# Designed miniproteins, single chains, continued (3): the designs that were tried, part 88

Each design is a single chain, and the fold is of that chain. pLDDT is the mean over its residues in the fold that is shown.

## One batch from the design tools (miniprotein)

Design m11043
Fold by ESMFold2-Fast:
Structure m11043 (fold): chain A 61 residues (1-61)
Amino acid sequence: SRQAEIDAQVAEWGALLRKQGASDDAVAAVEAAVREALRDGTPQSFSRAVGETIRAVGEVL
């Protein structure tokens, strides 16, 4: 299903962020925000997903 595909992609992204040294909290926030953005597609959920991703990447820079 589309939901299973989204969950698999989100999990893969989370694993890559963890591999690069992002915290479990940052990865969980990215996974939750991206899942919501892909589910509801609102500007607010998309903005949240981008913000959490930038924050997680900042932990590994």
Scores: mean pLDDT 79

Design m11044
Fold by ESMFold2-Fast:
Structure m11044 (fold): chain A 96 residues (1-96)
Amino acid sequence: SIAQEVADKLLIIGARIDIELARRNPKNAVLLEQLLISVETLLERIKENPDSPFVPEFEEVLKEAIPLLEQIANDPSVPEHLRERAKELLKEYEEL
């Protein structure tokens, strides 16, 4: 649907913004959590409709986010719940 196409485009834009904000603010728990939510949503969208024309762009954005999730997962100054969530999302990405 047109509504879903618009939503998917906005998701891509939002995820790219969240990646940049997380890079610039690696200790800001709110911005890191927003990045993790964007990554989770992208993974869910790929699983729900793997034949979507947006899947290649979702995968490109995910690939860009992965180094940040690895950084979050391994940073002891980041809250434990965000580190664990990043680890879970990294595992989910590997299983795609």
Scores: mean pLDDT 88

Design m11045
Fold by ESMFold2-Fast:
Structure m11045 (fold): chain A 120 residues (1-120)
Amino acid sequence: MEKLKKIVEELIKLLEENKFDEALELLAKAFLETEDPEELVRLLIERSFELFKEKKYNLALLLAMLAYALATLLDNEEIKKEAEEALKELFEKLGLDPEAFEDSIEYLKEKLKKLIEKLK
């Protein structure tokens, strides 16, 4: 659990530094190496809402989109629904149209899937 929390904080730091490719590679490696990928998704959701409270709205949204993208790669409908509901709540709170982000979400999903396949 503590190891995943440290990985999520490093992910956030890389995203803040605009090191997007390094951030996605770190996330893909964490997803492959973790014994609990559902906990990784839940930590991303939790941190996204904390970032929202800190008024880091762009980071909060990006982290929630990454959580949803990872959740769609898991064969677990409960965690997928949890991540989808979290992302929808953030869109509503930010006054954003979810349809405007469908292409961005699909891009993140495909990029993470490709990185995961490459790192195996």
Scores: mean pLDDT 85

Design m11046
Fold by ESMFold2-Fast:
Structure m11046 (fold): chain A 76 residues (1-76)
Amino acid sequence: DDEERRREGEERKKIYEEVLSELPEEVRARIREVQARGHQAVRAGQPLSPEVVAEAARLEPVLREIEARVEEKMAE
């Protein structure tokens, strides 16, 4: 059901933004910068720079925590 999947995706996005808003500004800025650089590289058909990959790896524990909180709120 595409309608149900779209609705679920929109709900998850809203909850993600809510969880992200609860993080310190510095952490939010780092996540958004890595995402923006990753998105730009994909659009340009270029591989991710080693620095972006390393920063994404450093943020992995924080991203996993955000994901866990999003899933927790989605289950409620």
Scores: mean pLDDT 77

Design m11047
Fold by ESMFold2-Fast:
Structure m11047 (fold): chain A 66 residues (1-66)
Amino acid sequence: MEEKGLAAREALLAGAPPPQVPSEAALYTARALRGIGDAIDKGLEVYLATGDREAYDEYLASAKAE
């Protein structure tokens, strides 16, 4: 859920250890933590909430496509 994803992201901001994420997801995490992109942040939230890298990649692919 989005709320769970936001909580996970806030935990990272609080200095919690980051979960194992793909290199691209790690980059998106850094950008999202700066508050740079909603779409990127939402994709990261899905990954953090589900822990499923495949779901995150599918979301990003869908968002980047038209």
Scores: mean pLDDT 53

Design m11048
Fold by ESMFold2-Fast:
Structure m11048 (fold): chain A 61 residues (1-61)
Amino acid sequence: IEEIVEEAVKIYESIADPAERNLAVIDYLVKQGVSSEDAAYIVGSSTSLEEFAELIREVLS
């Protein structure tokens, strides 16, 4: 779980364009077994990197 969170945060921080960033993060999370709906929810609902990481942990637990 923490490896997925760490990589997702790294992807989020590495891409400056919001649309490209959101698509890259959704694609990564879906490949890790997160549903497309949950991945979109994580990206769309997070207001900070801390919230983003916690939402990923919540969905994967």
Scores: mean pLDDT 78

Design m11049
Fold by ESMFold2-Fast:
Structure m11049 (fold): chain A 96 residues (1-96)
Amino acid sequence: SEAEELARRAIREAERAIEAAKEYLALKAAGSTDGTKIAALALVAIGDALTAALLAEKAGKLLGNPEALEIAREALKAKDPLEAARLALAAAEIAL
């Protein structure tokens, strides 16, 4: 269904955001001076986390899953991209 494909896409986007956020944090912890790479990873983490949360919210609505919808909305409110991506992943998995 469209809703299941949206949930699967949300999972893929969330996993990419988590990977980018983890690499960003590792480079910052290592004292990396590659500002371009650090900025690019931050943008990917933010963008993919937002995309995952929006897709998970739509999937939760279409599947009529109130728990998934609530967690997806928490992902949209999260200020930390890693937290947002983890919440979006959980919401999408619960929606399926």
Scores: mean pLDDT 90

Design m11050
Fold by ESMFold2-Fast:
Structure m11050 (fold): chain A 61 residues (1-61)
Amino acid sequence: MTPEEVYREFVARIDAAVAAGKISEREGAILDTALGLMQVAVELGGITVEELRKWGDEIVA
């Protein structure tokens, strides 16, 4: 599984949460941006794909 694939999975979950009214569009945009930066950090070797998935799960639930 690539870092980009993990990021796209979380974007879909964020979009679903916004559509369900569980979070605001502003909160969704902030979470998307944060996860996008984490995906870049994986590609630069700063963090692992497993860390990206763990933090994404903690944030998006």
Scores: mean pLDDT 80

Design m11051
Fold by ESMFold2-Fast:
Structure m11051 (fold): chain A 55 residues (1-55)
Amino acid sequence: SLEELRRRLREAVDRYWALVKEHDANPDDPAVSAALKAAIEELQRLTRELRAHLA
C-alpha cells in the first residue's frame, strides 16, 4: 500500500541518517560504509516504488 511504502521510506531515512552519524564518527569502519551504501540503495529503491505507485 502507499501508506506502507511511505512508512518504510521514513524508516529508511532514519536509518540513513543514523549511519551517516556513525560513519562521521568512524570513517574507516568498512561495516558502517557497507551499511551506508546499502541504506542509500534502499532509499533509491523505495523512492522509485513510491513514484511508480503515484504515477
Scores: mean pLDDT 84

Design m11052
Fold by ESMFold2-Fast:
Structure m11052 (fold): chain A 85 residues (1-85)
Amino acid sequence: SMYEKIVKELEEKMKELEELFNDESATLEELEKKLKEFYQWIGNIAQQIEQSSEMQPYRDDLYKRMQEAVYEATKKLKERKKKLE
């Protein structure tokens, strides 16, 4: 289903971000670029949900998952920036 594909893709993207944040050799520029790409993907998925009547029953669950993912990713970037001070 589209719901299962979105959940799986979100989990895969979150894992990729976590691996990048755990890489001490990753530059702040690389982290910011990946986070920007992640935000763009989130925006695209949100648009697909709003345009799909079949996705409306899953809207609140998916938005909560996406909001939590954005919060965690943003928090990790802030933590990395503090280490560079």
Scores: mean pLDDT 85

Design m11053
Fold by ESMFold2-Fast:
Structure m11053 (fold): chain A 74 residues (1-74)
Amino acid sequence: APLSPAEQALQVVIDWAVREAVEGVRAGKLSEEEARAAIERLVTSVADSLGLSPEQKAAFLAQARARLDEALAA
């Protein structure tokens, strides 16, 4: 199914937040654990604010973690 506007907005936030977190880790300003925790808090907060279901929130949390891990491995 196509993403709702709320899901599309959260995906844009995740893309931005992953870039910021990776830059912070590479600059030595954040540990990888701090970056993961920050991403999880942000995604949870935004998903709750957008009224996403628990299933949608879990899916976006998994996506955000995977995107961060992939970016840090590159």
Scores: mean pLDDT 84

Design m11054
Fold by ESMFold2-Fast:
Structure m11054 (fold): chain A 85 residues (1-85)
Amino acid sequence: MEEDERDLDVQLANLERLIEFYKKKYTEEEVYQAVLFAMKRLLDRYADRPELRERLFAGVKAILEKYLSPEQVERLKAELERYAA
């Protein structure tokens, strides 16, 4: 359990680095699509671990609110809620 929580922290750090990198070279829509793709992959990675999926969702919200526009955050929240259901 603790090792999986550390893995999740690493994945969240990687997501933040991905957003920072993409924002330097790509359009807002391309950054959004890359983040959405990465998030769906992370949800699939923790499909058998519902407690880690809840932590992933909470951690991602904090990162997204820091780096993405409010419109992108709302769009992504809706898409991820539908995907996670």
Scores: mean pLDDT 75

Design m11055
Fold by ESMFold2-Fast:
Order: C-alpha cells, then structure tokens, then sequence
Structure m11055 (fold): chain A 56 residues (1-56)
C-alpha cells in the first residue's frame, strides 16, 4: 500500500514522464503521432489506476 504522500510523488513523476513522451511523439509524422499519443495516454491511465489501487 502507498501513503497519500508516496502516491503524490509517484503521480508527479508519472506526469513528468508522460509529458516527455508526448513531447517526443510530436516529432513523428501526423499519422504515427496520433497512434503514439493514444498509446502514451493509455499507458498513463493504466499506471494512474495502479497507483490508486495501492491506496486501498
């Protein structure tokens, strides 16, 4: 289980990592960029759900 403080730190790290991945995706052609952005956001949502589950 995570404490609320640990969850906040992990969420902040995740936001930074996701932002970096989205910035890198902007360098791709438009067709590939949309698919990569969707995958990055799906991965982000899955990791957020895992962090929240550890607060239970």
Amino acid sequence: KLSPREAVIRLMQLIADTTDRLVQARRLPPEQRAQQEAQILADHNAQVAQIRAQLD
Scores: mean pLDDT 83

Design m11056
Fold by ESMFold2-Fast:
Structure m11056 (fold): chain A 74 residues (1-74)
Amino acid sequence: SDEEVEKIIQGAKEMIEQLLESNRDKSAEQLRELVDAFLKYLEREMREAGFPEEEIKKVIEELREFAEKLIKEL
């Protein structure tokens, strides 16, 4: 449902913020690698939960853009 997707996005954004804050002394490339590892994990979890591939793609893309914005502000 849309509500489930919104909860996943919100929780993932909070985890990305914590991940970046805990690793703020790392290079932008290292931060992107950490985010990529997290997003691959999330993609697998969403697929196992039965979310459509198109929905997974949109969520991962939104979270990647969110993370990139935060990395540029560090």
Scores: mean pLDDT 87

Design m11057
Fold by ESMFold2-Fast:
Structure m11057 (fold): chain A 69 residues (1-69)
Amino acid sequence: MDREKAEELTEEGIEELKKLLETTEPSKWAAVEAGVVLRVVGEGIELGLKPELIREAAKRVLEAADKAK
């Protein structure tokens, strides 16, 4: 189910982003956030997810970044 794949992709993206933010200096955080979001979007496209689900996944990853800093 597309929603299940989108949820898995979102959780993997959030986990990766949190780990990278913990090990990266704040001056690099914008680049780290951009890199993870681009990877999530690319993977979502490869999985054939609807654009709406890809946008929601990217949004949730960015919201998790804002809460982690």
Scores: mean pLDDT 80

Design m11058
Fold by ESMFold2-Fast:
Structure m11058 (fold): chain A 82 residues (1-82)
Amino acid sequence: SQSVLEKKKEAVSDKIRKLQEQLDAMKIEEAPPQVVDFVQGQIVKIENQLNKAKTVKEAEAVAESVSKLEESITYHKQQLQS
């Protein structure tokens, strides 16, 4: 349904915003440029995929991509603290 899709896209958009905040924090922490560029590129890709999503299933696939990037960011942050 349209309302379910809209709510799903809004939830995913909120998560993308949090990913951008984490990226900004990584820049402040002087993360390697390679890691920053990778994360920034993935965020752009995910934003484009969300904008193109026309079904709940497509929006859920974008949410899965967000979760994978969140895990990647957590891993990179832990490596930077080592």
Scores: mean pLDDT 85

Design m11059
Fold by ESMFold2-Fast:
Structure m11059 (fold): chain A 74 residues (1-74)
Amino acid sequence: SAAYEAAKAIVDALVAGDEATAAALREQAIRDFGIDTLIEALKKVYEEAKEAGDSATASAALMEIGRLRAEKAA
């Protein structure tokens, strides 16, 4: 899905250490899909990364989910 591709791009930028690109992609994904849809897409990225044994991608996805949940609660 388009939301999954957006979530994967954010996580890939985070894994690369490119916080600026991750932030820009996050803002665009929230505009395009909304925060709840982005969180669900990030959960799919996390599940796929865990199944593949990709700890860096899984960790980045989990941290991003936590960040978005905190923003939603504020």
Scores: mean pLDDT 88

Design m11060
Fold by ESMFold2-Fast:
Structure m11060 (fold): chain A 81 residues (1-81)
Amino acid sequence: MLELPEKAPVLRVTITAHTREQTLLVATRLQREAGLEVEAIYPDGRAVMAGRGTSLDTVRAVLAELADLIERVELEVLEEP
């Protein structure tokens, strides 16, 4: 009651791995472990994922675990409190 629910931030993650198969592996792990949803997967091996109220710490932990597979990652918070 005293604390109003803040609008949960939408976290967008754009991932490019060294191969398309590795990009799919990273995307699958993020969906399973961090609850991100796949917005798009591109033929060039890039995947865009998003989640509202997703734990940024969990996302970072998964990305760190899979860092050897990842060529590029971009992390964007679309709304902050």
Scores: mean pLDDT 75

Design m11061
Fold by ESMFold2-Fast:
Structure m11061 (fold): chain A 70 residues (1-70)
Amino acid sequence: AEEKVARFRERLESLGKPTVSRETVLALAREVGLSDRELAILEEILATLGPEVSVDQAVEALRVALRLSE
């Protein structure tokens, strides 16, 4: 789990942007190997945060989605 989180953070940080779109977050989450169930939970969490999120918000949302998918 932490290895996926670390790769996800690195990919987000490589974009060099202070915020990223929910669409970009979901695409990168899929790329690091989230399941369809984990992606669905992540999408629901991101919907509560607005159309753009910070790297820290995206990483925390990913952690919550991974935890809830167990």
Scores: mean pLDDT 82

Design m11062
Fold by ESMFold2-Fast:
Structure m11062 (fold): chain A 81 residues (1-81)
Amino acid sequence: MADPAEELDAFSPEAIREGVERLLELVATLPREEAIEALEQAIATLRGMVEAGEAGLASEEAVEAAREALERLEAELERLR
C-alpha cells in the first residue's frame, strides 16, 4: 500500500527545484508578513526532507537539490527580515 517508489517520486530533484521557483514567484506577490510565514514553512519542510533523505529515503541528487533550495530560501528570508 505504501509504495517506496511513490515516496521517492516526491523527492525528485526536478520537483524540488520547480517547487522553489514557484514559491519564490508566490512570495514576490504576497505581503511581506505572509511571504515570511510561507518561507518559514517551506524551510521547515525542506529541512525535514534533507534529514529524511540523508537517512536513505531519497537519492543523493534529491538531497543536494533540497540543500540548495534550503540555502536559497533562508537567504531570501533574511533579506525580508
Scores: mean pLDDT 74

Design m11063
Fold by ESMFold2-Fast:
Structure m11063 (fold): chain A 80 residues (1-80)
Amino acid sequence: SLEDLMDKAGIPESVKEKILKTLAEIEEAIAAGDEERASALIIEFTEWMGEQAQTLSPEQQKALLEVEAATLGRLQELMS
C-alpha cells in the first residue's frame, strides 16, 4: 500500500498524514463525480508535494513520486 511504501521510505508522520488525508478527499470527490474539485485538489497536492520533496532524501522523494503518480492515475481513469 502507499502507506506501507511511505513508512518503508521513512516519510515524516506529519507528511504521511497530510498525504493520506488529501488522497481520501480526492477519492471522495471522484466518487461524487466532482471532477473540478478532484482536479483542484490534485493540483494543490502536486504543488505541496513538490515543496516537500525539496526537504527530503532521494528515497523519500521516490516514494512521493510514486504516490503522486498513483493519484494522477486515478484522475486519468476518471477522465477516460
Scores: mean pLDDT 78

Design m11064
Fold by ESMFold2-Fast:
Structure m11064 (fold): chain A 76 residues (1-76)
Amino acid sequence: EKEEKAKKAGESLLESFKEAKVQPVLVPYHGKRLNKTGLLLELKPIDPNASEEELKEIEEKNREIAEEFAKWLIEQ
């Protein structure tokens, strides 16, 4: 059940990243007064001149990041 929710959330995140044309990066944060959550998404714009090979690698990485972040969110 939680895995199914994480998968759906990951797919939604990936779709949002594609629409915004950004590449997210999982960044550990060091905030001491915030929730004990250790992950942030840093959204970097995709270079519009990126090669097709670079775009394919970015898409694959975006998918991995979306799945990882969605799984983390569901488990919080």
Scores: mean pLDDT 70

Design m11065
Fold by ESMFold2-Fast:
Structure m11065 (fold): chain A 73 residues (1-73)
Amino acid sequence: DLLEEFKKLLEELLEMKSNPSKYSDEEMLEISEQLFLTLLKLIDEGKVEDVVEILREFGLEEEAEIIKERVES
């Protein structure tokens, strides 16, 4: 499930940012790229609203608004 994959990648990225000394820049970039690719697939499938809700659940309100505005515009 792409939504479950997106949520897991988001959780991993947030964990990496909370513990930057434990992870390399390359590892964080790899997870960020996977997150972006999963996001693009979800947008293509018309699941933007579900992505926005997940971002809001994680307290990423600014990111949620950016995605919503850019895709719905």
Scores: mean pLDDT 78

Design m11066
Fold by ESMFold2-Fast:
Structure m11066 (fold): chain A 65 residues (1-65)
Amino acid sequence: SLKEEIERDLKELVERAIEAMKKYGETAGFRELARGLRDLADRYGLSTEEVIELAKKAIKEIKKL
């Protein structure tokens, strides 16, 4: 389903953001996250509200580390 596709892509984006943080610092990681969220919004036609909810999920997952 579209929801499962978005959740998978978000998980992969979080993993990329974490790798960027480890290699280049927090600023680089959050830039990767922001860029990836924009790409997801464009690719799936997401509203501002939907992008905010994905951002909240991503940040919550990163904070678990």
Scores: mean pLDDT 86

Design m11067
Fold by ESMFold2-Fast:
Structure m11067 (fold): chain A 56 residues (1-56)
Amino acid sequence: MPTETLTVTIRAASGAAELAAQRAEELRKQGYTVVSVETSRDADGVVVITLTAEKM
């Protein structure tokens, strides 16, 4: 079966890193491996974290 890639985006004005860590743990529990984490900021100061995970 081909490798499945899942992308999850988290937006928060504060605590985005903690929310991203919680989502990464949920993905691991579902058999995914988090392969990249991208962090950016919106003009309004909202932190946007994008997690890319793969299931082998």
Scores: mean pLDDT 78

Design m11068
Fold by ESMFold2-Fast:
Structure m11068 (fold): chain A 90 residues (1-90)
Amino acid sequence: SRDRELAEEVLERLRRAMLEAGVPEELAERLAELLRRINEAHAAGDSELAERLAEEARPLWEEAVRLAPGLPERLRRVLAELREEAEARE
C-alpha cells in the first residue's frame, strides 16, 4: 500500500517535471501512464511486459525531448532529489 503510494508520488513529480519542462500535457500524461505500467510490470515480476512497455515509451520520450530539450536535465535533477529523500529516510 505505502510502496504503491510512494510510486504514485514519484510518478506525479515526474509528470509535473515534464510539464514544467514544456512537454505537452497529453504527451506527459501518456509517458507517466507508461512509466506506471512499467513499474507495475516490474512489481509483478513480468520483465517481458516491462521491456515491451519501455520500447513503446521510447518514441514518445524522443518526441518529448524534441519538444523540450531541457527535459533530460530536469528529470535527472528530480530523480537525484527523490534518491536523496529516500536515503534521508534510511
Scores: mean pLDDT 80

Design m11069
Fold by ESMFold2-Fast:
Structure m11069 (fold): chain A 65 residues (1-65)
Amino acid sequence: GAAVAAQAVTRMAGASPEAGRAAAEAVLKTGSADEGARAVQRVGGLSPRVAAGAGALAKEILDST
């Protein structure tokens, strides 16, 4: 669920746990990988390309559970 998505984003992107949680929560709430990417950019300061990958990963994990 959301905890697994948050941890995966944190590890993959090299982001803080706060950024990972923000990405997972945004995708869970909106169903959008793009909103997950925006959340990681706001909280973690990651580049748009890395953030896009993080949002896509969070959505894939949440869609699979």
Scores: mean pLDDT 77

Design m11070
Fold by ESMFold2-Fast:
Structure m11070 (fold): chain A 76 residues (1-76)
Amino acid sequence: SHMQQQAQQLRQQGRQNQQQGNYRQAAQDYRQAGDIYRQLGDNDSAARQYQTAGDLYGSLGNRGSMIGNRTLAQQL
């Protein structure tokens, strides 16, 4: 589906940004991918994206976004 393609594209962008050291953009890309996977009912994929986004926000010192994303992952 179009949403599945969008989620895959965001996950790929997140990986590229992470490899380039653009952790803020990577975290945003993973968070958006997680939101789309959740809308598709793919809770396992959504949880993985949220966990990765949370870890990246943690690396940036953004504890609020870290906790928020990890909480979303744990609810799935």
Scores: mean pLDDT 90

Design m11071
Fold by ESMFold2-Fast:
Structure m11071 (fold): chain A 111 residues (1-111)
Amino acid sequence: MDETFLKKYKTLLEDFKKIKELYNAAVDLENAYLNGSSTEVTLEALKTLIDTALKLADETLPEEEYNYLYIYFQLIYHSAKKEKLSKEELFDASYEVLRLLSPYKSKLLKV
């Protein structure tokens, strides 16, 4: 694993620290990767991260923005499951989920 990628991931993750459900789901995925959990456990952590992100987006974002995230996150998850991504690639997928959420982080704090 590239140390530069881990630093980028941790920096991005800190932006979500106040959104506890999302932050905890992302930390669980990072721990699954770093602790050598199975690919199935890491894939389930990715699903939990995506499900948590979509729940928060549905509660806080306009329908247009929610639909955009829904489509992209479903593509990420179904691609990960179909292509049988490695644990490293699943960790990269979690970074893409957080990156796609980043423009909306201030709105995700509003209920």
Scores: mean pLDDT 81

Design m11072
Fold by ESMFold2-Fast:
Structure m11072 (fold): chain A 68 residues (1-68)
Amino acid sequence: KIEELEKKRKELMAEAQRKAKEASEYFRLGDEVGEAYRKQGERLAAETQKLIEEADKLAKEAAKLKEA
């Protein structure tokens, strides 16, 4: 089960990294093209933070299981 938590944490971090890259691109387009692209960047940034928080929770669970 610890291996499953670590694998899921890795997957969440990879997804967060991908969304962060997309957010950066949309923020750039927002400056050049308009508000709609900026808002999409903000959404992706929020999703990135949520994934990081979920990954942190899984890391804490894995640490607790190592003690048991």
Scores: mean pLDDT 79

Design m11073
Fold by ESMFold2-Fast:
Structure m11073 (fold): chain A 58 residues (1-58)
Amino acid sequence: SDEEIIEALNNVTEDVGKILASLSDEELRALLESPKLSPIGRALVEQYLRDRRSAPLL
């Protein structure tokens, strides 16, 4: 059970990260507008947007 919980959290985190990598800044902000986005997902989107702001512009 604990291992399943950890696996689920890791999978959500990895999947969100991969999705975020494929999205534009506008699409990422649209995700933050969605009430269905989990708290973990919101934290990851916010961090990813901050990381993109620090990276070379596309």
Scores: mean pLDDT 72

Design m11074
Fold by ESMFold2-Fast:
Structure m11074 (fold): chain A 95 residues (1-95)
Amino acid sequence: MKTRVAASFKDEKDGEKVAEYARRLGGEVRISRGKHTLVSVVFENKDDAIKIGKYAIDKGAVVSVFQGNETLINPKIKSKEELESLAKAASLIKT
């Protein structure tokens, strides 16, 4: 079962660093650059997904990590804009 990471960054360079690390761990990465930098990653390995999610949180991202209907890392959303950007990140990779 695949594990997904959805992350929204205010800083494009932080999003790029997280995307690069995710690719090195074998994740399938999608990135969208705009007002926020949106990163979506799919991993076969749950532990790698959690590792990337924690790294993204360390870089100041709003992050959700989920597997099917189970949420492994709940996002700390502070604004409607953060919620909307995270939802867009989650939609970048179709199941």
Scores: mean pLDDT 83

Design m11075
Fold by ESMFold2-Fast:
Structure m11075 (fold): chain A 63 residues (1-63)
Amino acid sequence: GKAAAFAAGRQLADEGAGGRLAAAVASGVNISDGVEMSAEEVGEAAGATRRDAELGIEDGKRL
């Protein structure tokens, strides 16, 4: 439905910002090692890497 489309749109933006990388790494490792892994914690880590992802996007475009 519309809610799913809205969430998908936000996910696309997160992927472009590099939030996907931080979420995938932290989520994958933490879930395997610790059961205390929460989506909120992953979201915070993804937000921090967004700053770094902006540099990565420019570098990736140059390459």
Scores: mean pLDDT 51

Design m11076
Fold by ESMFold2-Fast:
Structure m11076 (fold): chain A 90 residues (1-90)
Amino acid sequence: RVQEVIELLKKAYDAERNNDEATVAAVAAQLEALIAKYGPLPPEEQQQIFDELTDYRIEVLEKDPALRAEAEELREAKRRLEEKRAEALA
């Protein structure tokens, strides 16, 4: 399921930021199992996963004052991608 993949990717991002290699490895194994179970996700669901994960990364970065500039850069990159998607659909 799309939501299961999103939650696992958020967990992996948190673990990576905390240098928890064991959790990162466990999440990678769970993602492989989900792909084996459900098959490859359609492009619409892949886009949803990317968008929700990007929003989560921005949220996490914004909470650290030292990383607010990185959060802003990521937000601008997402906005540009959304604009290009809108143009492609027009």
Scores: mean pLDDT 75

Design m11077
Fold by ESMFold2-Fast:
Structure m11077 (fold): chain A 94 residues (1-94)
Amino acid sequence: DTRAQAAQHLRQAGLDLEAALRLYEENNGAPSPEVEALFRSAGIHLARTAYLANVDLEKTVAVLREMLDEAGVPEDLKEVFLSSFVETYEKLLE
């Protein structure tokens, strides 16, 4: 059902973000294609969760940006995550 699908996407987004942050730390803060791919994947899965939950896109993006800032995510990786999230959400609205 919709709740189960939203929960699955949220879990995957969380796993991707955890893996991305761990790999980023293991690489001494150096960006890598694998880290970037994990941030992009997390954005896609979170967008699907947000779409199914019918959230306010603008407010959600603001909260996500603040969360990533507090976690110490560098600007380039924040933009990979947020652009992936917004693009996926907008495509789902079509």
Scores: mean pLDDT 81

Design m11078
Fold by ESMFold2-Fast:
Structure m11078 (fold): chain A 83 residues (1-83)
Amino acid sequence: KIEEIIEEAVKLAEENEGKEYGEEVRREARRIVEAAPSEELALTLLEQFLEQVKEELEKLEELLLGEGSTEEAKKIYEEYKKL
């Protein structure tokens, strides 16, 4: 269901990057639904969007918290999570 996919994406974004990023993800998901010419296409695009969010968060975690992360990047990540 459309709402379930949106909430899953928002929850992942909010839990990993904080409330403000969750709100941005919600806005983008809503734009996808509004722009899609059919419910079937909206579902397909939302599933693709959810996978993109998952990939982005996994790469961000590796970049900011992994061996390659800098002190600056880690501080930015922690600061953003406070929002």
Scores: mean pLDDT 70

Design m11079
Fold by ESMFold2-Fast:
Structure m11079 (fold): chain A 78 residues (1-78)
Amino acid sequence: MDAGLADALGEVLARLAAAMADPAATAVDVSVTATGVAAGFHYSLDLELPARLKSFTVTLTFEAPGASLDIRISRAAP
């Protein structure tokens, strides 16, 4: 069951969406713990950030062994 991971990713995406909607935002920092993730699950997330957003930090802690999340970040062209 992935409810805990879905909740954690939902918080990350909500904070990112708020920053993307705010033209004054220059940084995003979010830390979440993912619970209820089955061992061995692998996730990937691709993000394109506007050039104004200079810092994006996400810290995820997994309670299940072997679970992983790969995040790929690109910047919008200047």
Scores: mean pLDDT 65

